# Designed miniproteins, single chains, continued (3), part 82

Each design is a single chain, and the fold is of that chain. pLDDT is the mean over its residues in the fold that is shown.

## One batch from the design tools (miniprotein)

Design m11009
Fold by ESMFold2-Fast:
Order: C-alpha cells, then structure tokens, then sequence
Structure m11009 (fold): chain A 78 residues (1-78)
C-alpha cells in the first residue's frame, strides 16, 4: 500500500465510526508523529488515529501505536 492509500483507508475507517478530532497531549503528538513517519501517512490522519485509540483506553509506546496502525491497515486492505 502507498502512503496515500493508507491515509485514505484510515480516514474512511475513522469517518465510518463518526470519530471527532480533538487536541492531543504532547505524548499523543509524539506517537502520532511516529505513526506518520513509519507508515508515510498524512500527519493529521495519524493524529486522529492516535486520538481514537486513546479514547478506547489504549496505552502504549510510540512503537505500540505504529504496530496497531499497521495491524488495522492490513485488515482494512484485505
């Protein structure tokens, strides 16, 4: 998948859930930057994805957020 395709899939996923963007903490912003860099996706979509996972009670390192995004993208691309 290209970065553009990953960005589209995550945006469509978040939109389908009715997720509303919110301001991120510095820790959440660091995780969002790691996801965007690792997957080549739009930083705003990476930020919304991290915010979404945090809203579900997800807690982890930047690497854990990257792994979560990769796992979801594999599922969405199937």
Amino acid sequence: LSGEERTRLLREFLDSLGFKPRPLSPEEEAAARAVAAALGIDPSVAADFVGFLRSLGFRGSAADYVAAAENLLRELAS
Scores: mean pLDDT 83

Design m11010
Fold by ESMFold2-Fast:
Structure m11010 (fold): chain A 81 residues (1-81)
Amino acid sequence: HMSREQLEAETLVAFGDMLLALGKKAMERGDYETAIELYRKAIEVYEEALRLDPDNPVARQGLETARKNLEEAEKKLEEKK
């Protein structure tokens, strides 16, 4: 049996994973501003998932990945200026 909070966390994890994939596509095409916005949204979504299910390892890993990808995107945007 899965709690309502765990089900909601799973939905948020899936959404975060989608945002990470879209951010990576934006990075591939050099759209660093869009990548930054997508990674920031992914961070918010994974943080909410962890609020609902603090022991969710996929959400923890997703949050770490999103933070690293955001830092990379911000560096790439600065290099483009």
Scores: mean pLDDT 87

Design m11011
Fold by ESMFold2-Fast:
Structure m11011 (fold): chain A 98 residues (1-98)
Amino acid sequence: AAKEAEKAAKEAEEAAKKGDAKKAARAAAEAAEAAAKAAATGDKEEAEEASKAAEEAAKAAAEAAKKGKGKEALEAAGGAIAAAGGAFEAAHQAGVPL
């Protein structure tokens, strides 16, 4: 799960650097889905909250990309990726020993 989220986050960053708002939005959605699966497994409130934030940001990115608002789509995709990363970190720190 975490490795899949890292892959999605990296793909979204590369898409954002190229200005491809549609690809960035898709990668953000994949990261949000992976974060939701991790949060469900970890059963931690912080991970669930971060996962919801990632899903909302990914949805905003997709809508902005559909409307041709590339800058807004890239900003929302970045927010979704950051929230997804936070969800994984929170779930991992709470659910596994070092």
Scores: mean pLDDT 67

Design m11012
Fold by ESMFold2-Fast:
Structure m11012 (fold): chain A 97 residues (1-97)
Amino acid sequence: MEELEERARELRERAERLGASQSILDLVEEALRAVEEGRRYLEEARRLLEEGGDPTEFSSKGILGVGYLTEARILIEQAERKLREEEERRRREEELS
């Protein structure tokens, strides 16, 4: 969780420094939101487990939490790929100029 948040924040700083497209910045912001939602669901699942709550609710919250973290990872990977492609395009333009 913390690694995904740090990775997304570092990616945002790098994208902003490069002057990357808004679509890349939007992917990073969406990833940060997914991390926060995943953390919230996993914390709720942990409370249900510790308090002896319903196993079905615990499972549901846990699945949702993992789902959001998986979404965040995919969004980060998409943003990293797009940023790399943009860096490569700019590098080629500099070599041709």
Scores: mean pLDDT 81

Design m11013
Fold by ESMFold2-Fast:
Structure m11013 (fold): chain A 66 residues (1-66)
Amino acid sequence: SSSRAQEYLDKAEEALKKGDLELAEKYLQQAIDHLPERHRAALQRLRDGGVALEDLIGAGRHLLAQ
């Protein structure tokens, strides 16, 4: 659900601010899993392409706003 994806993106951002990259990546994966299929596939492709974690969180927020 979009609400669940938003919650996990918020948690990923907070973990990243604290320097906990492992926790941030875990929450980003959970956010991706709760996105609509098209948005999930787009974010996963960016992640596989090596886009930075902070930019992936921003991309996830942008996709949820559509």
Scores: mean pLDDT 84

Design m11014
Fold by ESMFold2-Fast:
Structure m11014 (fold): chain A 66 residues (1-66)
Amino acid sequence: GAADELAARIRRGLELLEAAPPTTETQLRVAIHELEESLRIARELGDEELAARVEAKIRELQAQLA
Protein backbone atom coordinates (compact mmCIF):
# COMPACT_ATOMS: atom_id res chain seq x y z
CA GLY A 1 0.00 0.00 0.00
CA ALA A 2 0.93 3.68 -0.12
CA ALA A 3 2.21 3.61 3.48
CA ASP A 4 4.60 0.72 2.70
CA GLU A 5 5.85 2.56 -0.42
CA LEU A 6 6.46 5.77 1.57
CA ALA A 7 8.35 3.85 4.30
CA ALA A 8 10.43 2.03 1.64
CA ARG A 9 11.27 5.36 -0.05
CA ILE A 10 12.41 6.86 3.28
CA ARG A 11 14.57 3.78 4.01
CA ARG A 12 16.07 4.06 0.51
CA GLY A 13 16.88 7.74 1.16
CA LEU A 14 18.72 6.81 4.37
CA GLU A 15 20.70 4.11 2.50
CA LEU A 16 21.71 6.61 -0.20
CA LEU A 17 22.91 9.10 2.44
CA GLU A 18 25.09 6.36 4.00
CA ALA A 19 26.49 5.38 0.57
CA ALA A 20 27.09 9.01 -0.57
CA PRO A 21 27.20 11.35 2.46
CA PRO A 22 26.62 15.11 1.86
CA THR A 23 29.98 16.91 1.60
CA THR A 24 28.99 20.58 1.10
CA GLU A 25 26.97 22.93 3.34
CA THR A 26 24.31 23.22 0.61
CA GLN A 27 24.05 19.41 0.29
CA LEU A 28 23.77 19.10 4.11
CA ARG A 29 20.98 21.72 4.30
CA VAL A 30 19.03 20.07 1.45
CA ALA A 31 19.43 16.61 3.04
CA ILE A 32 18.27 17.91 6.46
CA HIS A 33 15.20 19.57 4.88
CA GLU A 34 14.27 16.35 3.04
CA LEU A 35 14.83 14.28 6.21
CA GLU A 36 12.56 16.63 8.23
CA GLU A 37 9.77 15.92 5.72
CA SER A 38 10.56 12.16 5.94
CA LEU A 39 10.35 12.40 9.75
CA ARG A 40 6.89 13.99 9.53
CA ILE A 41 5.74 11.15 7.23
CA ALA A 42 7.29 8.41 9.42
CA ARG A 43 5.49 9.85 12.48
CA GLU A 44 2.17 9.99 10.59
CA LEU A 45 2.66 6.31 9.62
CA GLY A 46 3.36 5.39 13.27
CA ASP A 47 6.65 3.77 12.27
CA GLU A 48 8.57 4.54 15.50
CA GLU A 49 11.72 2.66 14.39
CA LEU A 50 11.90 4.55 11.08
CA ALA A 51 11.17 7.88 12.83
CA ALA A 52 14.03 7.23 15.30
CA ARG A 53 16.44 6.44 12.44
CA VAL A 54 15.49 9.64 10.59
CA GLU A 55 15.82 11.75 13.79
CA ALA A 56 19.30 10.28 14.41
CA LYS A 57 20.40 11.12 10.84
CA ILE A 58 19.05 14.69 11.14
CA ARG A 59 21.08 15.17 14.37
CA GLU A 60 24.21 13.71 12.73
CA LEU A 61 23.98 16.06 9.72
CA GLN A 62 23.12 19.10 11.87
CA ALA A 63 26.29 18.44 13.93
CA GLN A 64 28.33 18.67 10.69
CA LEU A 65 26.97 22.23 10.12
CA ALA A 66 28.09 23.35 13.61
Scores: mean pLDDT 87

Design m11015
Fold by ESMFold2-Fast:
Structure m11015 (fold): chain A 79 residues (1-79)
Amino acid sequence: LSEEARRLLEEGERLLEEGKYEEAARKLGEALGLAIRAGDEELAKEAQEALDKVIEAAEKAGINSAGEIAAKAAYEAAK
């Protein structure tokens, strides 16, 4: 779980750099959910911080869906 969450975190950060905000939000939301499920509080914090950056960048680009996409992905992954 933690290894998969780390991979998703790295993928989401790469997608953010590419300007793919909705995909980045999905990957980082999934990473957050898996980190929570694994009990990895440090990784969950890193994923949340990366998500905050994606949501801010997306809003500046006129994309208001990033937070909702991330929340849904995190919820599904944390089950």
Scores: mean pLDDT 84

Design m11016
Fold by ESMFold2-Fast:
Structure m11016 (fold): chain A 70 residues (1-70)
Amino acid sequence: MKELEEAMIALAKEAAKYGTQEGIDQVVEAINALRFGDFEAAREHLEKTIELMSDNPEVVEQAEKVLELV
């Protein structure tokens, strides 16, 4: 649980570095879904984050790490 929470926070920080509202919104939705135990919704939002930020390897790597912990 703590590892997943830390990975989610790291993902949010990486997304925030790029200053895109769309990217931040997708990460927030993924975090909310994970906190409520909705792993299906979380996976969908994480996949959208990867697709939207595919040119930002740091965000992609963090999102993939969260997906591995789900």
Scores: mean pLDDT 77

Design m11017
Fold by ESMFold2-Fast:
Structure m11017 (fold): chain A 90 residues (1-90)
Amino acid sequence: DMLEGAKKRLEKDPKDAEAWLALGKAYYEEGKYEKAVEYYEKALKLDPKNANAWANLGLAYKKLGKTEKANEYIEKALALDPNNRLAQYL
């Protein structure tokens, strides 16, 4: 279970940015886009240069119908990593 795995990582290390990203992705896969946004923002506060986290944040905002914010965050992902596959697809 991706959600349980991420939660256990965060119990051991609450500064594990990749675990916050994984938690966000788990909620995204459940269709809980507002929670996904919250956890992606936690990941980005710890690691603001994570292009994958910016791309996933943009995807979640796109699912919420917030197109302007989605485009802003996708552009941020591409600025950090022009080869980011998720951001290029979006």
Scores: mean pLDDT 85

Design m11018
Fold by ESMFold2-Fast:
Structure m11018 (fold): chain A 78 residues (1-78)
Amino acid sequence: GLSEEQREKALELIDKAGVAIALGRLDLALKYLEEAIELVKDDPEALKYLKKAREATEKGDTETALKYLQKAVEVLTK
């Protein structure tokens, strides 16, 4: 399982990625997503959703990317 420090940092990075996606800054969003993915390696469900968000962001599918970020947040906050 994740430490509380890893969880809080991942949530901060996911929030930053979501803001970057909303602003059309997909390159910045991908940077934050890669950092979040590294932090959540010990949470397979959060990892799965962040990888799907990264793939959607790479394709410019902002709706799908934001959906998977929300799912990752739900995993990390329960």
Scores: mean pLDDT 89

Design m11019
Fold by ESMFold2-Fast:
Structure m11019 (fold): chain A 78 residues (1-78)
Amino acid sequence: MEKRFEEALRNKDYETARELLIEAYRSIEDPSEGEKLALAYALRLLGASDEEIEKLLGKEIVEKAKELLKENEKRRAE
């Protein structure tokens, strides 16, 4: 998997890179909340929409990731 992921990134094939991350996630028998949040973050960096991430990981994980981002941004702005 890692070699294919690196190859996709090298070729700027972000769609394939997202698919490979999703495949790896689905191979995890009981993913932790931290693993779900890390995947949500990585998928966003690779151009996935909130709707796509929500379909895979659920609304709770997407909302939690958004809250963490807003909290960090508020601490910098205020």
Scores: mean pLDDT 73

Design m11021
Fold by ESMFold2-Fast:
Structure m11021 (fold): chain A 62 residues (1-62)
Amino acid sequence: GKIIAEAVVPLPKLSEDELELREGDIVEILEEIDENWVLARNLKTGEEGIVPKSALRVIEIK
């Protein structure tokens, strides 16, 4: 199933592996990397990268 989450804080792109987020951006969680980080896709930009779980609120599970 797909897991959809909302960015609750803005995140600047600090490294090539990280995902840039604006507050309110909707992302699809692709994979759990560890207890603190996920691989996600920003549905507005189409970019993929790692995101701290604390920056996201899950809004839908399909």
Scores: mean pLDDT 83

Design m11022
Fold by ESMFold2-Fast:
Formats: structure tokens, C-alpha cells, sequence
Structure m11022 (fold): chain A 102 residues (1-102)
């Protein structure tokens, strides 16, 4: 609960800083704190579970949902290590596209 509130606060602060054109060092420090809060609130394992359940609820078969959830977990973990949400989104897309190509 506390980690979620801290994450939401830091997310809003980060969005406001980017829109205001704040200095890069200020944006980087706020992003670092946000990523720490994100990891505490929503781990790679939690992201995979949420993706799997959401896909199954949307009518995706369990085996396909599990494979996509695994790709999401890998991309999410890679993104957290990189400390960049654009790289996180790209990594998730890359892993999911690799599954689709099979």
C-alpha cells in the first residue's frame, strides 16, 4: 500500500518535471526513485501474473497467455535494470514479437 502511494506520487512528479522541462539530473534522480518504488510495488513476477490473468480474462488460451506473460516478465526486468521506461516498453515488445514469429 505505502509503496503504491509513493510510486503514484513519484510518477506524477516525474510527469510534471518532464512537462516543465526540468534539468536532466533532476529528472534522472526522480526516475531512479520511481523505479525503486515500482520494483517494491510491482515486481517482474507480479507483472507476469497480471499479464497472464488479464490475457486469460480477455479470452486468450492459458498456454499462449503464459508464454506472453513470461515475455512481459523478461522485458519488465530488463527495463528495470536499464532504468528507462522506453527501453522497458521496447524490451517487452521485442520478447512478445519473438513469440509471435514462432
Amino acid sequence: MEARKEKEKLQKELEELVQAGAPDDVIRETRRRYLEAQRRDFSPESAAKAARLGLQDAGVDPETAERIAEAVRKGYEEGLKAGDFDKMAEAIRRYVEELRAE
Scores: mean pLDDT 74

Design m11023
Fold by ESMFold2-Fast:
Structure m11023 (fold): chain A 82 residues (1-82)
Amino acid sequence: SLEQQIAQYQARIAADPNDWVSWALLGNRYRQLGNYDQSIHYYQQAMAIDPSYRSGILIGIGDDYQAMGNDDQAQQYYQQSS
């Protein structure tokens, strides 16, 4: 289930806080739950650990803002990703 995937990735970051992939995947899963504030939080943590994958994560944050109806913020994050 989605909840089991979240628990698994939370366990991974508890064991290895530098696992930016698990932070980003938590962002994806919380977005699927409609928890956009949590999704954005996890994406920001992933970028803080490894900025080399910044463009993909910025698109994810933009998608979250768009889903919340904040088109201005969404556009700003999409622009930063290119």
Scores: mean pLDDT 86

Design m11024
Fold by ESMFold2-Fast:
Structure m11024 (fold): chain A 60 residues (1-60)
Amino acid sequence: GEKAAEAAKEAAKKGDATAAGASAWDMRQLGGNEEEARKGVEAARAGDAEAAAKYSVKAA
């Protein structure tokens, strides 16, 4: 999980909401926290890279 969380943080630093949200989805697939992963994906759809990364980290 930590590797995907680090990827999400780096994506957020670059303003890449899509990459940050992809990390949230990967966390869900690996048995991470489903609710936090959903929030990460929703933030990515809204273009909020920082929020997407924050929720991806919590999903891990």
Scores: mean pLDDT 70

Design m11025
Fold by ESMFold2-Fast:
Order: C-alpha cells, then structure tokens, then sequence
Structure m11025 (fold): chain A 78 residues (1-78)
C-alpha cells in the first residue's frame, strides 16, 4: 500500500514531464496481470497432478502429463 502509493506518486511526477509515463504504467499493469495468470496456472498444475495420481488409464495419464508440462511451461515463461 505505502510502496504502491510512492510508486504512483513517482509515476504521476514523470507523467507531468513525459508522455511515455502512460506506456510505463500500461506495461506495469500488463506484468501484474501476467503474474496473476501465472499464479492461476500454478493452481491448475496442482489439480492436474492430483488427477494424474488417481488416473488408472495409462493413455489418459500420458495426456494429463502432457497438459501438466504445458501449464508448467506457461507458468515459468510468465
């Protein structure tokens, strides 16, 4: 909260002097959204891992393992 307030004040001061301040804020908002999405994907990984542990069919288990690798890769990339 206090750190966010200081960041916002600095951004506002820069905005008063430079048009690029709006682009900086947009990028920060984008990175924040990507971090939230990464956290959501980690939650999906836990759910898929639980399904893998309980799946008796080897072909379905293999498909779930591919899905887990996909979500893990996305979370690490973000």
Amino acid sequence: SEQEARRAAIEAAIAAGRDTSHLVKSLEDLFYALRLEAERLVGQEDEIRARIASEPDPSRKAALEVALEFYRGLAEAL
Scores: mean pLDDT 67

Design m11026
Fold by ESMFold2-Fast:
Structure m11026 (fold): chain A 65 residues (1-65)
Amino acid sequence: EFKERFKKAVEELQKKYGIKFDKDYLNGAYKALEKSNWSEEAFKAILKAMEKNPKPGDGTVEDIE
């Protein structure tokens, strides 16, 4: 459930800004969310950080493990 929510949010960011994130960057962000115990504040902070400081690559949401 939280993994799907994260994937959807990442897809929205990629579409909004016309970018793709690096797959290791995506997995790093996902692991940070897990370590935060999926807090709403951490979710918003991580998405904002990804938007503000993106690491471009050819990653897809299917690369999130």
Scores: mean pLDDT 75

Design m11027
Fold by ESMFold2-Fast:
Structure m11027 (fold): chain A 66 residues (1-66)
Amino acid sequence: GLEEAKRLAEEALRLAREGRPAEAGELLQKVYDLLGMPKAAAGVLAAGRAGDTAAVEAGAHEILEL
């Protein structure tokens, strides 16, 4: 549910801030897939793999603001 998605988004934000954007992106991909947002899921995975911490953090914040 949405509360679980927000909890996982908080974990992803923590991982990104710890210098682990690839792991954060993989976690957010699962969350966005569960929310029915496959393009966003692919985007955060790609951003994490590229080391784009800012884009991964933005993806986590978007879920937290739902």
Scores: mean pLDDT 87

Design m11028
Fold by ESMFold2-Fast:
Structure m11028 (fold): chain A 67 residues (1-67)
Amino acid sequence: SPSKEEIEREILAALAAIYLWLGRRFAEQGDLEEARRWLEKAIELAEKAGEAGREVLEEARRELERL
């Protein structure tokens, strides 16, 4: 079974993915200020998630760079 720490990292990665989704939605609507805010939060959570957040971190950074 996964450790408590591994489960916590998976939860952080899942939350980061939700924040990435929000950032993308705001960017699509032209709300670049909100998009930036949610993408920055996604990056923070993905970094805390470590390996579990790696793909979300890469995507969130790409989205933020393209705003």
Scores: mean pLDDT 90

Design m11029
Fold by ESMFold2-Fast:
Structure m11029 (fold): chain A 74 residues (1-74)
Amino acid sequence: MSVEEKVEELIEEMKKVRDEAIKNNESMDTFFKRMEEIAKKFNSIEGVSEELKKKFEEEALRLLGEALRHHHKR
C-alpha cells in the first residue's frame, strides 16, 4: 500500500512537471533534469516491485512523449 502510494505520488509529480513544461514553454533540457530528480526519488523507495517499476517507467515515457509532441507543434 504505502509503496504503491509513493509511486502514484511520483507519477502525479511527473504530470505536474509535464504540465509546467508546457505552460512555461520550458526547455527539454530543464524538463529532463526535473524528470531525473523524480526518478532519483523513485530509486530511493525500498520494496518497489517489478510491476510498479514498469508502471512508473511506462508513465514517464508517456509523459515525455506528450511534452515532446507539444514542443514539436510549436
Scores: mean pLDDT 78

Design m11030
Fold by ESMFold2-Fast:
Structure m11030 (fold): chain A 58 residues (1-58)
Amino acid sequence: DAELEGLIELASETLKNLVKDGLMTEDEAVEKIKEELKKKGFSEEEIELIVKAAKESL
């Protein structure tokens, strides 16, 4: 799914930037990304897939 792939890449970059800049921990960045995706209407299953793929890219 091209849309999911784009979201995984975006979540991965956001997670890397937040952790790299020392703005927050990985756990805090993951929770922030989950909240943003939930606000956009993604399902829990989609959010878990996106976050898992983003974490694997670290």
Scores: mean pLDDT 75

Design m11031
Fold by ESMFold2-Fast:
Structure m11031 (fold): chain A 58 residues (1-58)
Amino acid sequence: KEEVARKIAELTGASEEAALKLVEALEESTEIEIDPEELVKNASTLTGEQVKEMAEDG
């Protein structure tokens, strides 16, 4: 969980806190069942601002 957040933060330039919130929101979601590894791969196409926005809205 925290390792996934660190990779997302590193790839997107987002803070580790924002990336961790995104991972936590995804874990609680029953509608979006995405593997954490797939999330890291997809997050590489996102900007740090987008990661923060998704963490706050998700």
Scores: mean pLDDT 67

Design m11032
Fold by ESMFold2-Fast:
Structure m11032 (fold): chain A 61 residues (1-61)
Amino acid sequence: MKKAEELRKKGIEAAKQGKLDEAIKHFRESSKLYGEAGDDISESMSRIAVSVLELIKKRQE
């Protein structure tokens, strides 16, 4: 799970920096890896993060 966790942390860091596209990319990749590993909770949390960030980006134009 190290790769998925590292990508999740990169997503959080990008989001903190306002880099929404980078954050979405990292959370999508971490979600995929968590899902492949059977970590359904972490997969779901990463997918929720993507949805929230996409909504924020949409409202920012």
Scores: mean pLDDT 82

Design m11033
Fold by ESMFold2-Fast:
Structure m11033 (fold): chain A 71 residues (1-71)
Amino acid sequence: MIDEADVYEALALIYLGIGNVDEKRGNKEAAIEAYEQAIKLLEEGMKRYPDRAEEFQKLIDEAKKKLEEVK
């Protein structure tokens, strides 16, 4: 059984993966959009599922670091 919180995490991880691929290919704008979408999903998930806040915050921090590196 998949918890709804796990769906938010899975979607965010997909966007982080997309961002990593686009960054590697030099698609800066696409990478930025993907990382921003991942952060948005994780922030919403953290707000709705505070039990997962520590895990989501770690991923948000990683995504924000990647976003600043791409800028």
Scores: mean pLDDT 82

Design m11034
Fold by ESMFold2-Fast:
Structure m11034 (fold): chain A 83 residues (1-83)
Amino acid sequence: EKYLPDWVLEEAKRLVSLGKYYYDKGDYEKAIKYFERAVELAPYSKYGVEAYELLADAYEKMGNTEKAEQWRKKAEELRKKIE
């Protein structure tokens, strides 16, 4: 809904990439922090939606199925709104 400048989208992309780095290392707690930052910065963007999906994956890896389902549903709802 709001117009996002390129630097905001680039930063969201970097946060998602850094979160993926920690996710691949098995540091799900650090991964979650970066994905939460990406969502906070640009929730209604492709990177925000990706961050919601990755939050769901990280919570699932930590055994928190309830939070994983919550974030997955939110990602699906946002995907429907933006495309």
Scores: mean pLDDT 82

Design m11035
Fold by ESMFold2-Fast:
Structure m11035 (fold): chain A 93 residues (1-93)
Amino acid sequence: TGKEKLEAGDYESAIKEYKKEIEKDPNNAEAWLNLGQAYLLMGDYEKAIEYYEKAIEIDPNNAKAWLNLGRAYDKMGDEEKALEYFEKAYELK
């Protein structure tokens, strides 16, 4: 599965599988979240943010998506946005 490939460090294969999931169901918030995580692990924080934002558009109550969005902004040095999104994630718990 895509998660198994991601855990193995095979980010390219993981991305391909998550994109196939999105092609079948563009409203699959988990697939968008997983795609963002793959890009975060590759150091592509801008793409990670894009895909996490898509996940929260579909499921605004997904605390993990908000948490990971905060992590991506923190990695980019945007501490103010990181804190805002971490607070949002906490409120949803």
Scores: mean pLDDT 85

Design m11036
Fold by ESMFold2-Fast:
Structure m11036 (fold): chain A 104 residues (1-104)
Amino acid sequence: MLDENIKKLLDFLENATDLKEKQKKIGEKVPEDEKPLFEELEKKLRERVESIKEPLEELNEENKKALEELLLRDDFLLLKFAVSGKLSDEQLKYLVELLEKFKK
């Protein structure tokens, strides 16, 4: 379930020499009628990513569970966010690092 989605995302990103270019290409697969929804989800996810960015280095068991719950409830949110094509290289790298921590 979650780990399968994480593996798919990581495999997709690992094969990209230019993460930004790869993100733009996947963004083209987003249905036009769903783009406004992706923009709203992107804003919400950015706020969540920023709120957990600092505790990422000091992840205790409570923080790990909180992040796992976030991803479990909205695992497709991460994929939709990635396919939006609006993530910066820094945001995309941060997401990859975060996903790798959940993979373990």
Scores: mean pLDDT 51

Design m11037
Fold by ESMFold2-Fast:
Structure m11037 (fold): chain A 58 residues (1-58)
Amino acid sequence: DDEALRDFGRRVGQGDFDGAEKAAKGIKDESARKVLARYLREKYPDDPEAQRVADSLL
């Protein structure tokens, strides 16, 4: 899922959290999605859109 992971990173860098959510949900590995959720919580703790996406991946 390297392509989905790269797309997720690009979307997050652009502030496109809806696109980041779609990319992350394309990842079939649940453990990988939980890692991305943790990343959003730690990197963007004060961003409500990032927290919403993190919650959707848990």
Scores: mean pLDDT 80

Design m11038
Fold by ESMFold2-Fast:
Structure m11038 (fold): chain A 68 residues (1-68)
Amino acid sequence: SLEEQRAANLFVAAQLNYVAAKLEGPESAPGAIATLERAIEAERAVDHPDKEKVLETLEKYLAEVRSL
């Protein structure tokens, strides 16, 4: 579905923004936080076998970026 594709695309984007924030630091944190929150919202809207693991990963990244 379009929602599943959106969730997948945002998951990839969130991972890239997470890495960028870890490399650049606090200046990139707001953008990474926004993308991670959107990815979490999109993932919660879809149903798939790996949902819990994906959400665990995104929430872990969000916590790390928020601590920058």
Scores: mean pLDDT 86

Design m11039
Fold by ESMFold2-Fast:
Structure m11039 (fold): chain A 70 residues (1-70)
Amino acid sequence: APSVAELLAAAVRAAEAANAALARGDYKTAIQHLDELIAALRQLVARGDASAEEDLAHAERQRAKAERLA
């Protein structure tokens, strides 16, 4: 299973990639990276990182917005 540090690194990379895709209007690519971010954040919440709950909610809202714009 991935460590908390590995999950945090994955979340950061996915968030950066999602934001770059959103800035380009590439909503399909943004959704792919948001799905990676959401998966990492869900694992962090499951590991007891309560601070990841708000980040997860934000990522889910961003994904819904990207899906509407796609």
Scores: mean pLDDT 88

Design m11040
Fold by ESMFold2-Fast:
Structure m11040 (fold): chain A 81 residues (1-81)
Amino acid sequence: AEENAEKLKKLENLVKTNPSAEAYNELGNLYFKMGNYDEAIAMYQKAIELQPSAETYNNLGNAYRDIGQYDEAIASYEKAL
């Protein structure tokens, strides 16, 4: 949808100009919603690098699960606990 494309451009610019864990997590969530799981994983990893959180680890686990990387999904879920 055009709405997702516009939000994607805004979030990509935000992480480039003022990177934060929240911005990367939101960008990852948008990629996940669009079915771009590899890009979602990359963004969640960037969010964790800046500030690890249970929510971001859970989101990372969901993305790994959806691409069939079950060992990585389990490891991410365990870090969310």
Scores: mean pLDDT 86

Design m11041
Fold by ESMFold2-Fast:
Structure m11041 (fold): chain A 60 residues (1-60)
Amino acid sequence: GSQQLKQELLKLIGEILAIIGELFDLELNPRPDTEARKKELEEKLAELMKKMKEISKQLE
């Protein structure tokens, strides 16, 4: 139901914020693998944002 979709949306928002925080940490504390890890996190972020859009569309 819509309540379950709203809960999933909030969960996705939390995961997105966690990834953004990790990206900032990598910027402040760079490592030899920083570029590769940033790319992985950006790809995961894009997937989560796509899921968020799909759930938001179902709530319309």
Scores: mean pLDDT 82

Design m11042
Fold by ESMFold2-Fast:
Structure m11042 (fold): chain A 61 residues (1-61)
Amino acid sequence: MEKVFTLDEMDEFLAELAEIAHLKPEEREKRIEELSKKYGLPKELIRRLARGAALLEQQNS
């Protein structure tokens, strides 16, 4: 897939990925599906990025 994002869109996307870490498992999967459709990305990619974002926040503070 070709991805064309502005820096602002990337920041919003990363914020949404980080928010997934605070959801219940059932809501997490639904949110991943919504982001997959919204941004046109595979669900597995969204899942991987969300996990990475959560780990990065946890490592820092």
Scores: mean pLDDT 72

Design m11043
Fold by ESMFold2-Fast:
Structure m11043 (fold): chain A 69 residues (1-69)
Amino acid sequence: MSLSPREKKILETGLKLAKERNRAPTIGEIAKALNQSQSTVSRHIRRLEEKGAVLRDGNLINARGLSSL
């Protein structure tokens, strides 16, 4: 699976926030952590979902493992 540097940073930030909050983060929480717009993060999340790296449940972003690399 090929991730762009920004997609990887979004995934890593999502995983970090999930551990800190003991739940899946929202797009807004990821955007705030990265100092990016929600629309920018939302576009990258869609691409990550297409690649199977994340699953979106409403506003929650659940990271899937990339252990099958």
Scores: mean pLDDT 70

Design m11044
Fold by ESMFold2-Fast:
Structure m11044 (fold): chain A 96 residues (1-96)
Amino acid sequence: ALGLAGAALGLAGLLLAAASTEPLDVPKAVGVTIGGIGVAFAAELLGASAAVLAGGILAALAGLEAIRKGAASPAALDAAAAGVAAANAALNLETG
């Protein structure tokens, strides 16, 4: 459930980033991109569930989409950050 929540929040962040044109919080976009990549690599390395891997990837894609456009709503980056947090919490539950 928590891993699926991370994936859903990451996807919501990506879709909101794709649809939004608001001024970009660059440090936050970079932070969610790095966080998403980190969770995805840790999930693969530690053998976590596909949901955790998906959460990390989708959050990273949300951050990258925001950076590529130079624009994203605060809601998009907040959703992506929540996705990273949920996926990371699920990773911790699955790996100890």
Scores: mean pLDDT 80

Design m11045
Fold by ESMFold2-Fast:
Structure m11045 (fold): chain A 95 residues (1-95)
Amino acid sequence: SMAERRRRAEELLARLKDPDPAVATAAALEGLADPDPEARVAVVEAAGKNPDRAVRLAALQAAARDPDGAVRAAAFEAADKLPEADREAVRRAAA
């Protein structure tokens, strides 16, 4: 149902903000397994803003290899707002 999908999305977004980087990373990878490309774009945008570099890189590197072009574009757009080393790591994942 739409209510169940919204609740699941809200719970996932809360876990993406968890101060434990292992929890945040697991939530990002779970969200990137969602069958809906729009849901995966939202996960990329949220995870790309995480203060932990390892969480950001895990999410954006996975998204850079996504089968959907809009999800890959969102990963590169998020990476463009990060330091050069992070942008390079995301671009290497797509090659």
Scores: mean pLDDT 85

